# Designed miniproteins, single chains, continued (4), part 109

Each design is a single chain, and the fold is of that chain. pLDDT is the mean over its residues in the fold that is shown.

## One batch from the design tools (miniprotein)

Design m15769
Fold by ESMFold2-Fast:
Structure m15769 (fold): chain A 68 residues (1-68)
Amino acid sequence: MEERRRETKERIIDAAGRLIDEVGIENVTVRDIAEEAGVSVGTFYRYFKNKYEAIVAPLVEAVERVTA
């Protein structure tokens, strides 16, 4: 059971990263991330409180975003 939850969390993180690379964090919504990950918005909120938390979770690119 835990592996399925871990897979869902990872899908959300991966989806967030892809969308941010495409349009930037400011233009990405929780709904966009949920749809890209193949989950509901409610499922997203079971793992992360907002879109920024989904990015910070891997602690890779969150602080390196530059506003154009």
Scores: mean pLDDT 70

Design m15770
Fold by ESMFold2-Fast:
Structure m15770 (fold): chain A 74 residues (1-74)
Amino acid sequence: MTREELRRQVRSLAETVAEIELRAGVPEEEARRIGVDFAVGFLLGIAKAIGLPDDELQALRATLDAIAAELLAE
């Protein structure tokens, strides 16, 4: 999976979760943060569950944190 593919996955999942939060009455800025945090945690959880090596998990976390910062800065 490329960084660009990963960014698209994070965005898609974050937007889906943010939309659910918005419909529940959460403000836009907070809904976006909840969505991004969920997407990062979910993808890291899957990577750990499938047994990625610790060095790959650290690299993935750093990449996901960078993507999260980029999406929240939009």
Scores: mean pLDDT 84

Design m15771
Fold by ESMFold2-Fast:
Structure m15771 (fold): chain A 78 residues (1-78)
Amino acid sequence: MIEKAKKLIDEGKLEEAFRIIYNELTKKVRELMKAGKTEEANKLKQEIDKLVDEIVKKAREMGLTAEEIGRIINKAGE
């Protein structure tokens, strides 16, 4: 899933990349926490944070404003 999210970021499909983060990666973090695998969950959270930073950087490179980036994040979380 991380590699799929990176590919979507490279393609400028930022909303789809955020959907993978919220639906697949965040769910995986919760599953790891419930299983007591706290170290693995924290490592995955760090990878998610890096992906979010890459999306924001890509959005800025595409000429998107902070407001437009916020709209993409909100829409992906719906």
Scores: mean pLDDT 79

Design m15772
Fold by ESMFold2-Fast:
Structure m15772 (fold): chain A 84 residues (1-84)
Amino acid sequence: RAAEIAALEAELRRLEAEATALAREVAAAPDDTAAREALLRTVIEGLRLAAELARLTLPPEEAAEAVAAAEAQRAALEAELAAL
């Protein structure tokens, strides 16, 4: 479990770095649909991993709240992605 948590934390840090690079691409070319799509997909994956990490690290009630919040945010971003 500790190794699983460490792996999820490392992957989240990787996705954060990727999202930062993609955000700069979107800022340089706001109408570049491919860059914006890549950014949204990266953030959506980060939210999925954050929900998984919450299930492993938080008490069940707090994990359920964190997962519900992440799922709601992911649904909003998926709608934004579909609108591209």
Scores: mean pLDDT 83

Design m15773
Fold by ESMFold2-Fast:
Structure m15773 (fold): chain A 90 residues (1-90)
Amino acid sequence: DIKTYQEQAESAKEQLKKMKEEFERYKDKLSPEEAKKIEELLKQFEEKVEKLEEAIKNNEPIEKIQKIMIEASEIFGKLVQAWNEALEKL
């Protein structure tokens, strides 16, 4: 259902914005290695969210939209894990 993917894309975009804001707030308290890892994962997540929005805009097949959504979810999981590990050291 295209509506479900539109809602998931909007949710992902909101989560990206919040994570970027929190990253900027805590960046100076993270080790350089942790900061780089989180920054890279944020960039990867942003690229997948942009790709998802473009696929929806271009009326790409549902299967393609779903694949991008799965890839975005996998990166988001890695981002949450890296973020939680970094915060435990603060």
Scores: mean pLDDT 83

Design m15774
Fold by ESMFold2-Fast:
Structure m15774 (fold): chain A 65 residues (1-65)
Amino acid sequence: MMVAQPYADSLARMRQLLADEAAAREKGEDELIALSKKYKESDDPIDSTFGQSRLMIRKIEEEKD
């Protein structure tokens, strides 16, 4: 695969991550947390950043409680 444009590739990856998150959300919070941890451990920097961001939001939500 050729590197055509990093931004376009990032957008495609993010859209896929959002779709996976939406599917996991339908299954429940445990699936969302598992998905976020899985992405955080990914070798792909976009996946790992997405996973970390989702876990950070969860921690903020928990802190508000």
Scores: mean pLDDT 70

Design m15775
Fold by ESMFold2-Fast:
Structure m15775 (fold): chain A 74 residues (1-74)
Amino acid sequence: SALSERAEAAIAEARRLLAEDASAEELRKQMLTLVGIAAEAHRNPEAVSEELKTEVLAAAIELHERAREKEAAA
């Protein structure tokens, strides 16, 4: 589905930002994108597998944790 493709792309972007040590602002922005995708998946559970939904949430949590660490270090 289109939502599944968007979820996979958003997870890949999250991993890229983490690998490149992106700013807290960029990490927060991508986290909001993933949260939005998770909300859409909750409203349409057939569009995204439970496995992919779990990966979206895991990526969002990792972005949140890294952003918090960067903000605390500033």
Scores: mean pLDDT 86

Design m15776
Fold by ESMFold2-Fast:
Structure m15776 (fold): chain A 97 residues (1-97)
Amino acid sequence: TRDQLIQSVNTLYIAVTSAQIIIDRINGVINDAQAAAIARQMVADIRQRQAADMAIDDIRAQQDQLRAQTQQLIAQLQQMGADQSSIDRIQAILDRG
């Protein structure tokens, strides 16, 4: 259903954002305060997306894009030697989206 597609997109957006936070922290690009700010912005973006009246085809396109991005970020985390439990958590979020 439309609501299931929106839930999928929101789940995948959490996966992308969470993976990017881990990468940026490993690379020393962001600190804990900046990571918290990004997480707060993610919550704001989710609320904005839930309020948007999007066409189903647009939601599906966004879902496909976010899945591809999550897969790329998982590959990057593996190349960086990130903690396996962190990688497994992102993979589990991807599998639920």
Scores: mean pLDDT 83

Design m15777
Fold by ESMFold2-Fast:
Structure m15777 (fold): chain A 93 residues (1-93)
Amino acid sequence: MDDDIAYLEQTVKDGRETALAAGASEEDLKKLIEAAKEAAVNSPTPYRLTDAYEAAKKTAKENGLDLSNVAIGAAAGAGVSQADLDILRSGKS
């Protein structure tokens, strides 16, 4: 529904702003959101958010980013919402 799309867009925006405020750079945030989105899209489990969070956390560690759990969580949430936006938009007409 359009309300769901609007909420997901707002969640992506808010997650990005929260992560940036928590010390993530714009470039770091792009890496974390992309990893979270990929995990959410390819997750074989119903726990997409958990998989997205784990992927974002591992990506931060692998890139030497010492980010707070708030920044990682916000990026993971944004990534899941972005994945859901892609699904809803592809099915929307």
Scores: mean pLDDT 76

Design m15778
Fold by ESMFold2-Fast:
Structure m15778 (fold): chain A 70 residues (1-70)
Amino acid sequence: MEEEEREKKIKEYSDKLVENAKKAGVTDPEILELAKKLGEYIAKGVPDEQIREIIEKMRELVKKKGYSLF
């Protein structure tokens, strides 16, 4: 069904963002979960405002955990 194809693409995109974060040295599960959620939101075409909120949460956690990704 068409819905199953969309869900598969969303998962693939989310998995790519998580993999990219891990390659950048991120091991924190909270940051990886936000990377997954960001990928899902982008794949679904969620409004930029909601995407920015996730990016800001990631930036805050990265700063608190001592990563230099931003």
Scores: mean pLDDT 72

Design m15779
Fold by ESMFold2-Fast:
Structure m15779 (fold): chain A 87 residues (1-87)
Amino acid sequence: SMEEIYRLILSAMVRASSYLTSRGRLDAAAEVQRLGAEIVKAIEAKDYERAIELLEELIEFARRHGLPEETIRVLEEAKEMVEKELR
C-alpha cells in the first residue's frame, strides 16, 4: 500500500539521519534528508520510475556511508513496493 511505502521511507530516513548525526556526519545526514524529500515528491507525483531511481541512489549512498544493514533493508523493501506499483 502507499501508506506502507511512506512508513518505510520515513522510518529509513529517521534512522539514517539519526545514525549520521550521532556520528557528527551532518553533511551526509542533510543529503539523506534531501534525497528522502525528492523520493516523497516523486511518489506524490506518481512518478514511480523517478522514485525508484532516487531510492537506488539513496541505497548506494547508505552503503557508501556505512549505514546499518537494517536501514538498507528497509530502503530495499520500499523500492520493491514502488516497483510493484509500476506493474
Scores: mean pLDDT 87

Design m15780
Fold by ESMFold2-Fast:
Structure m15780 (fold): chain A 89 residues (1-89)
Amino acid sequence: FDEVKQKSIELVSRVAGRGVAAAPDDVTRGRIAKAAGEGIDRILEAKSPEEAVKAAREGVRRVAEQVPDPEASRRILEEGLRGVEEIEK
């Protein structure tokens, strides 16, 4: 279970880093950081591997939503969701 939480946190952090790199300004970077932080908090609060994976998937989606460039947002979402599939086994 700790491995699932760790991988989930790493995944959300990774997609947040990509989002921050694609962000045009500090306001957008702040929104991405907030979305990622909320996602990580939900992963830490998870009581099962299934809850942790669900929180990771939601975190990935929320981070991608904060990225205003449609192509960057789509790539971040696709990479993030592939990462979730890998954690699910």
Scores: mean pLDDT 83

Design m15781
Fold by ESMFold2-Fast:
Structure m15781 (fold): chain A 87 residues (1-87)
Amino acid sequence: SMEELEKKNRELARYRGLAYIAFEKARLDGKPVTLEELKEIQEAIENDPEKLREIADRMAQEYGLPPAEEVTDEELRKLREEIEKKK
């Protein structure tokens, strides 16, 4: 259904946001994401939403962020704001 597609698109947007936040946190912590990991993320964003979820969850676990399935748009906004304050 269209509602299911819209829900999946919203979840995909959350996964992308979480991956971005984790990437920025890694940079601030002096442990930047490798070029290989960046390529994997970019490929997943374009072609594989399930892989993107796995990557987002893995990065969240590595950097002490909440799991992708528990992250809301509001939580992503708060996490992004905290990271921006540290720049």
Scores: mean pLDDT 69

Design m15782
Fold by ESMFold2-Fast:
Structure m15782 (fold): chain A 85 residues (1-85)
Amino acid sequence: MEIRNLREAVEYVQEKAAKNEPVSEEEKEQVFRQFKAALERSTLSEAQREALVARLREALKNAKTGAELLEALDELDRQGARLST
């Protein structure tokens, strides 16, 4: 499956969580690329973007299921929102 934008990445993770399905390493890389691209377009400082990218990579590494990945991404989104101006 090809994830083309951030919305598709979020919808993909939500669908995997709802179905209680595992997420493959290839699919995790696609999700990572879309979130990283969104962070690079944000108004956050370079240091803030690097910190969030590092947290995203660790969250994807540790998540085994769609539900675990969704929880990790929701936490990252809350942290990113607090750092946005």
Scores: mean pLDDT 72

Design m15783
Fold by ESMFold2-Fast:
Structure m15783 (fold): chain A 89 residues (1-89)
Amino acid sequence: MDVTLELTVEPERNGRQTVVARGTSSIPLTDLLLAAVGSPVQVTLVSKEFTGNEGVLVAELPAQDTRVVGAAFIDGVLVKQATILVRTE
């Protein structure tokens, strides 16, 4: 099954970092999630949009070192995961 999930991190602004999760699938995605792992860092949802076979989730978190996991779902079934390390320089 052709499922992609890409995580990108934008440069730090005002002590916050933006993480974007973009998923593409041959079957329409029903949900996208972002979570910080191993840290009490709260991930704040900015936007979540689904258009046909694409989903885009935008979230903000405090500018500190944390591991972020993205997850893509079809009808409540996890179909793809990706991980990115968010780092303060």
Scores: mean pLDDT 79

Design m15784
Fold by ESMFold2-Fast:
Structure m15784 (fold): chain A 108 residues (1-108)
Amino acid sequence: SLVEKIGEIVEKFEKGEISADEAEEKIYQLVAEKYNLHEGLEAAEKAKAGKYEELNEEEKEKARELLLAALEEMLRYVEELAKEGKLTEDQKASLEAARARIAALKAK
């Protein structure tokens, strides 16, 4: 499942095998592949390269769709860990931050 693949990425990050930036990019790629949000991935890569000002409104919306989908999948992963009593303090903080970010983005 997508949740299991995200779990594998998070485990590699926790073990120090990949950076936080690499983990984020891998999660965005998986979410973009699952939901056919490839345009959002291209827009997000441009924004990360400091070219956010070159994005038109459609590209910004595509990047936002990918960000929301990725945040919702991360939220789902962390909620599954919470049910199993497996959350670290850092993961609990990330869950609360993710809920707040998703709520803010959906409020427009």
Scores: mean pLDDT 77

Design m15785
Fold by ESMFold2-Fast:
Structure m15785 (fold): chain A 80 residues (1-80)
Amino acid sequence: SMEEELTKKILLAYFLTELRLSKTLTPEQARLLAAMEAHELEKLILRGEYEKFYEKIDQIIANSTPEEIAEAKKRVEEMK
């Protein structure tokens, strides 16, 4: 469903942001900022701003390494 696909994209963005920020910040700070990013993405969906939502997802992916993308995808699948 569309809802399931959007939820998976938000979770992917969360894990990618956490992985990226964990290189320079504490685990607690990385998780907090990743949660804030996920919440902002959810607000875009609630406002019907789908173009901005996908642009933000694409930016997060573009700022990530292939290894980070693979790890984040694994974490999303393991949450089932």
Scores: mean pLDDT 88

Design m15786
Fold by ESMFold2-Fast:
Parts: sequence; C-alpha cells; structure tokens
Structure m15786 (fold): chain A 67 residues (1-67)
Amino acid sequence: SMREALAAAYEEVTAWLAKHEEVDIEEAARRVREVVERATGVPLSDVAARVMAVDLAEKAGVPLVAP
C-alpha cells in the first residue's frame, strides 16, 4: 500500500540521516526525493521534499545545515 511504502521510505531516510553528524538541507531533500519516488513511483515537489527532510531530521536528531 502507499502508506506502507511511505513508512518504509521514511525509515530508510531516517536511518541514512542518523549515520551523519549533520547533513546539508539540499542533500537531505534530494535523498528524500530519491527514496520516496523509488518506493512510490510518484514525483515529489521541491517544497514537499524539504518539509519531509526537516521532519525526518528532527526525528533522527540530526541538524540540517545550509550550504
């Protein structure tokens, strides 16, 4: 289901973020797009990808930095 695919994608991104002390916000957003689009087949807007990256980084306890 879409819900299960999204949950798995969020876990993958969160685990990837947790391997880093800090991540560039554009890199985090790109990773969210790659994983979510691969899992769901649905394209993600730039705004949606950044919002998701911020939320997942907060859950992982990883700071996002500006370039």
Scores: mean pLDDT 83

Design m15787
Fold by ESMFold2-Fast:
Structure m15787 (fold): chain A 82 residues (1-82)
Amino acid sequence: EEEKKKQQIEELVQQLIEAIKKLEQAAKNKDKKAVEEYLKKIQEIMDQIHKLQPSKDMQQEFAPAIQKALDEASKALEEFLA
């Protein structure tokens, strides 16, 4: 059961990274609708990860990748809004 949860979180983290790459592209293109769509998708993915109730060990394992992805998203939004 825990192994399946870890695999689900790994899949969601990969989806998060891909959504953020799409957000970066949309931000560069000044595509407001696409930016809003991918922000919503990022929130949905984060909600799904939270609902899986990852253990402390899983949280520590995935935290660096998630934080890096969210930092890239924040940077893209700052550039979009400038």
Scores: mean pLDDT 84

Design m15788
Fold by ESMFold2-Fast:
Structure m15788 (fold): chain A 84 residues (1-84)
Amino acid sequence: LVEEALAGLREARAETAALTEYPQAVRDAAIAVLEATLAGDLAAAEEAARALGEALLAAGYSREEAEEAERRAIALARRLVAAM
């Protein structure tokens, strides 16, 4: 349901901001993906997902973890924007 998906994204955005175990740059990048997805802006969401991958690499996460996070963020954005 679209209303439930949107509520879940808003909740995920707030929860992501509270994940203090991640550096602020990683949290900001993840929030940007969620915000672009909520706005229905797939191009912005894909750019934000790429920035999330770069932020994870800069924070010392593995390339595999960064690439997986980017892929999952893009897949989520595509599915939700297509449903809107």
Scores: mean pLDDT 76

Design m15789
Fold by ESMFold2-Fast:
Structure m15789 (fold): chain A 87 residues (1-87)
Amino acid sequence: SLEEKRESLLTALQGLLDSLQANGLLSPEIGALLQEAIAAVEAGAPVEEILARLRELADHLRSQGLTGAAAWVEEMIADLEAAVAAL
């Protein structure tokens, strides 16, 4: 369900935040983008807004050479898009 996907997405985003902090890779800009994405999901923002935040985060991570983190966010995007398509 979309609710299950939202909870999974929150867990994944928090896991990414923790991983980046633990590895000293959390810049202020990455932190801001991650917190904006987390806040949008927690607030129940429209799926289009959540997807826009996730794409912005993934693009920034790719630009910084964090290919593994970007791929993780891209998986989150694909999962959410699949859930929306099933509605």
Scores: mean pLDDT 85

Design m15790
Fold by ESMFold2-Fast:
Structure m15790 (fold): chain A 66 residues (1-66)
Amino acid sequence: TMDELKRKINKAVNQGMEQLDQGADPKQVAQQIQQQITKALQEQGIQANVQADVIDGLPVVTVTPA
């Protein structure tokens, strides 16, 4: 369900934010979030492109429809 997808995405983002607070590399955090979101979307049968970037030292993950 969409609620399950949102829960999985929020969990991935929260884990990434905790890692950043502990001094983790923003690029590695962005890549981990990208992988988790990609898997969650695949499990729901959603076709989307997920891209990980670092902007101003912050991890950015962009999701666009396929």
Scores: mean pLDDT 81

Design m15791
Fold by ESMFold2-Fast:
Structure m15791 (fold): chain A 61 residues (1-61)
Amino acid sequence: ADVERRIAELEATKAGLEVGLQWSRAELAAGDPRAPERIASLERMLQFVDEELEKLRAELA
């Protein structure tokens, strides 16, 4: 179904963002001055994806 396909897409997006966040946290530990901004951006994107996933999962329930 369309909702199930969209959930799968968002779960894949979330997995990619979580990998990016782990990488950016490693960069922060290494002293990259751009890492805090990148982390903040990724955390905002993850929040948006989590909200959309919650809405879509509620639609299936």
Scores: mean pLDDT 84

Design m15792
Fold by ESMFold2-Fast:
Structure m15792 (fold): chain A 93 residues (1-93)
Amino acid sequence: LLPLGSNATPEQIELLERIGELAKEAGLTNSPEDLPKLRELAVQAMEELKPGASQADLNQARTLAEAALRTAQREGLPIHEALQQAAESGRLG
């Protein structure tokens, strides 16, 4: 499970969706070997959504990507589906 906390922001939801889109386009699954590429895509998504993002913002994106990969592995899902489910959970509260 990828917890965004009880107060997921619209920006956090948008970040999850964008990382998911990029991961799907790149053909990532849920392999540990996908982690370096997933981190790069998470940074790319943050930079696209927040031009001039701080190092803290970029590190948050990387941490979120790592958590999403762990969830994908645990649930037996492709990474993009785990990210999409996390975004939906954030919208539902």
Scores: mean pLDDT 78

Design m15793
Fold by ESMFold2-Fast:
Structure m15793 (fold): chain A 65 residues (1-65)
Amino acid sequence: GENFEKAIKEVLEEENNARLVDGEKLLEAARKYGASEEDIEAIEEAAAKGNGKVDAIDLYIELNT
């Protein structure tokens, strides 16, 4: 989704394009941009599995393919 893409871009820019970003930061950005409930849930699940870290680009590909 467009709003999820905006959230990912912002967090990646803030964390110098790190492969693993802070899940709480990504959730905050996603809520700020009005990402869907499905996208929010996917971020929460990924963060839980990654001990608070999310591979943002891999998650984006999974949700958009």
Scores: mean pLDDT 81

Design m15794
Fold by ESMFold2-Fast:
Structure m15794 (fold): chain A 107 residues (1-107)
Amino acid sequence: MEEFQEKLEKTIKLLEEAREVLRGALDYAKQVGASPEIIELLERAIRLVDEAIEAAKNGDFEKTKQLAEEAIRVLREAASLAEKEGLTPIVNALRYAIKLLEEAIKL
């Protein structure tokens, strides 16, 4: 049980760090006038990460993994669009957030 609790706490920390990175990326996207599609994908990914954090806090690891995997898919789409628009700071932030989410679900 000690090992499970430690892994769960690490997962929550990684999800919270990813959420912070994504909120920063969303603020920057709005500031530079990124396409509405990128903004909507970022807002959707943030909602999925918030739901994943809540599921993790409730001990529902399977739900946490499903929500995090959906967030990763949404973020990969957002990163592809941001790259096409030349928004390098957003692309870098999203790649980092994806890495954090992938680490969070590797329990």
Scores: mean pLDDT 87

Design m15795
Fold by ESMFold2-Fast:
Structure m15795 (fold): chain A 77 residues (1-77)
Amino acid sequence: SAREQAERLVREARRILEELKKETNVVKAIGLILRMIGLLEDMRLSGLDEAEPEAYREMERLIKEAMEALKKVPGNL
């Protein structure tokens, strides 16, 4: 179902964010954020932004949190 697909993508993004919070390499941290952006694009292309708007907003929130976490990774000026 759309809800199960959205839950799966958000759960995957949460795992990536937890990995990012422990990351010390800026290149790897950028790669993790790009993976999260890919998940947001998958949601949009699958119509989950309209079908599951609350999950889509949660994905946007997780990406915003990831962008803030990136600023604290050593070597990101």
Scores: mean pLDDT 86

Design m15796
Fold by ESMFold2-Fast:
Structure m15796 (fold): chain A 112 residues (1-112)
Amino acid sequence: MKEKIKELLEEALSKTTDRSVILGLKASLSLLEGNYLEAEIYEGMVLIIRGVYKAIGEENPNAEASLELVKAVRSFLEGNYDEAREHLEKALSLTTDPVLEELLKKLLELLE
């Protein structure tokens, strides 16, 4: 299952052009590979993007969705599959990136 999740994340990374989604995918891949410091750096970059948008009174739905994807992957690695599913469903409700939307649908099917 972990290998299949990695393949789906790598495919999405090759197709998306959204900066927040790229960073969220890199954070998620780093978590799956055990590169925890690299994961924290990429997640931190998404948090900065979200913070900048909030400071100017704007929303960035793809930054919010990317943070939910990272939480889903973390929950999956902890064995909390129900929590992982909830984070994926929340990410799917937020995203406007069609590449991330397709990835999230495939991940939800995989966790059935």
Scores: mean pLDDT 88

Design m15797
Fold by ESMFold2-Fast:
Structure m15797 (fold): chain A 87 residues (1-87)
Amino acid sequence: MSDEEQRELLRQISATVAEEARRMLELGVSEDEVAKMVTENLITSARQFGISSGVIESMRDYIVEALVEAGLSRELAEKVVDETIKA
């Protein structure tokens, strides 16, 4: 799979995970619990689709902005990306 194909898949995964985060926050789930679930889902999806850590790092700002728009603090959104890359 090319790096561009991985970026396209990661865009779709990020959109799905951001919408899930938005719904959980609307239901009153804490930001810390939402960040943990989002991190676990991103790690699982990245492994399932063979997305490299380098591609995730190249899309850090995109993922962070998607999560911030969903309602997570920037600090938690950055932590989600860091934990996903380290996994």
Scores: mean pLDDT 86

Design m15798
Fold by ESMFold2-Fast:
Structure m15798 (fold): chain A 96 residues (1-96)
Amino acid sequence: SFEDLLQQMRELITQVVNSITDPQAAARVQEEGKILLESAEAAYRSTDPLQIAIEGFVGLSSITAIWMIAKQQNSQTAVQNADQIATLFQQLLKSI
């Protein structure tokens, strides 16, 4: 379900945050994760195909930022969790 995918993404974002030792980098992942979750909910609540596409782009941009931070922090666990977030986001958009 949409709620199950959203909850799994929330849990993975928390795992990325917890796997990053740098407090500033962790705070940025938390900020990007919030944008991602808000974009997912906005897409789900929209009946406008263009709005859904825009929210999908916003979410993908946040995932890219999380992935880049994970790579810069050299956290293999964070990178793997970011990849899983991307997979879940694609599944979530297909559920709309």
Scores: mean pLDDT 88

Design m15799
Fold by ESMFold2-Fast:
Structure m15799 (fold): chain A 82 residues (1-82)
Amino acid sequence: SREELQRLLEKVREMIKNDPEKAIKIFEELAKDPELSEVGRKAMQLAAEALKNGDYKAALAAFETALVNDPVVRRKVEEKLK
């Protein structure tokens, strides 16, 4: 699971660098997803806001927080990256 989480984090890092608008859209959609926990939704909202401000490090930290606290986030992000 740790190796799978690291691989997903690297894919999201690449998406943020190459297509930050797509990353913002995905994070905003997940922030409104009722299947996510409150912590997961809040972290996704913070990730989207950080990216809109050009703060890539804060966006990745918020995304990592969501992944660690909500297993549904991983599944939803993997589906959106297919």
Scores: mean pLDDT 84

Design m15800
Fold by ESMFold2-Fast:
Structure m15800 (fold): chain A 61 residues (1-61)
Amino acid sequence: SEADLQRAIELAKKYGIDGDAAMEAIRLAEQGYTADEIARVLVEKFGVSMSTARKVAEELL
């Protein structure tokens, strides 16, 4: 949705991650994935640091 796109832009800017990474994190959170699972995807697929990935996942849940 447009709201998800806006949220992704703000999240990407706040944490210094790619918009694609932010969108994927939002999608996984909406699908009921845990913070640990979301953080792992951000680290493994997008090269986000574990500390940043955890903060992103925690903010979404």
Scores: mean pLDDT 86

Design m15801
Fold by ESMFold2-Fast:
Structure m15801 (fold): chain A 118 residues (1-118)
Amino acid sequence: AIPEVKDVDPNMSPEELMEELERYVREGMDEILAALRAGDVALALAQLRALIEQLSNVIIKSKDPVVRETASRILVTVGRLLAHLLDPAASREEQLAAVERAREEIEKILEEGRKKLE
């Protein structure tokens, strides 16, 4: 399923916003990987576009600079992934490897974001 773009609650703390961002991004990346493994590139692209829209909403609506920076860094990573998935010369193996690399980069970005909120 394509995840619904969620509104950013202005009453959430930076820590709560970061936890929601982590959950949404991890779930989104897992669904993209599952779609791609099933051979449904169109679904993977639709899910990735929904993730880009949600990250953009966090950047625009979040008041916390650490949450905004974290979402912006993830947006750059998923933008690169979108380019790889749109490449007609890319093999399914190369597309899967690109998703796994993006997941690893995202986890590092999320960990750095959490550390900055301490």
Scores: mean pLDDT 84

Design m15802
Fold by ESMFold2-Fast:
Structure m15802 (fold): chain A 67 residues (1-67)
Amino acid sequence: GAATRAQLEAFLQTELGLNPDVAAWLADALVGRSVAAAMAILRRLFPDLDEARRERLRAALEGLHAA
């Protein structure tokens, strides 16, 4: 829902350092997708993400899925 999307935008801004417009665009692309599908998109768009950043992003997406 709207609350989940807003949390996704906030997590993307925090974890990837994205500006609000880019975070909103990416949140729209990721909303409604499984954690695995969202992570596949993130790895494609940000291939240089280290393991620690990927782990934090996965944990955040899993948390949003549980909410």
Scores: mean pLDDT 76

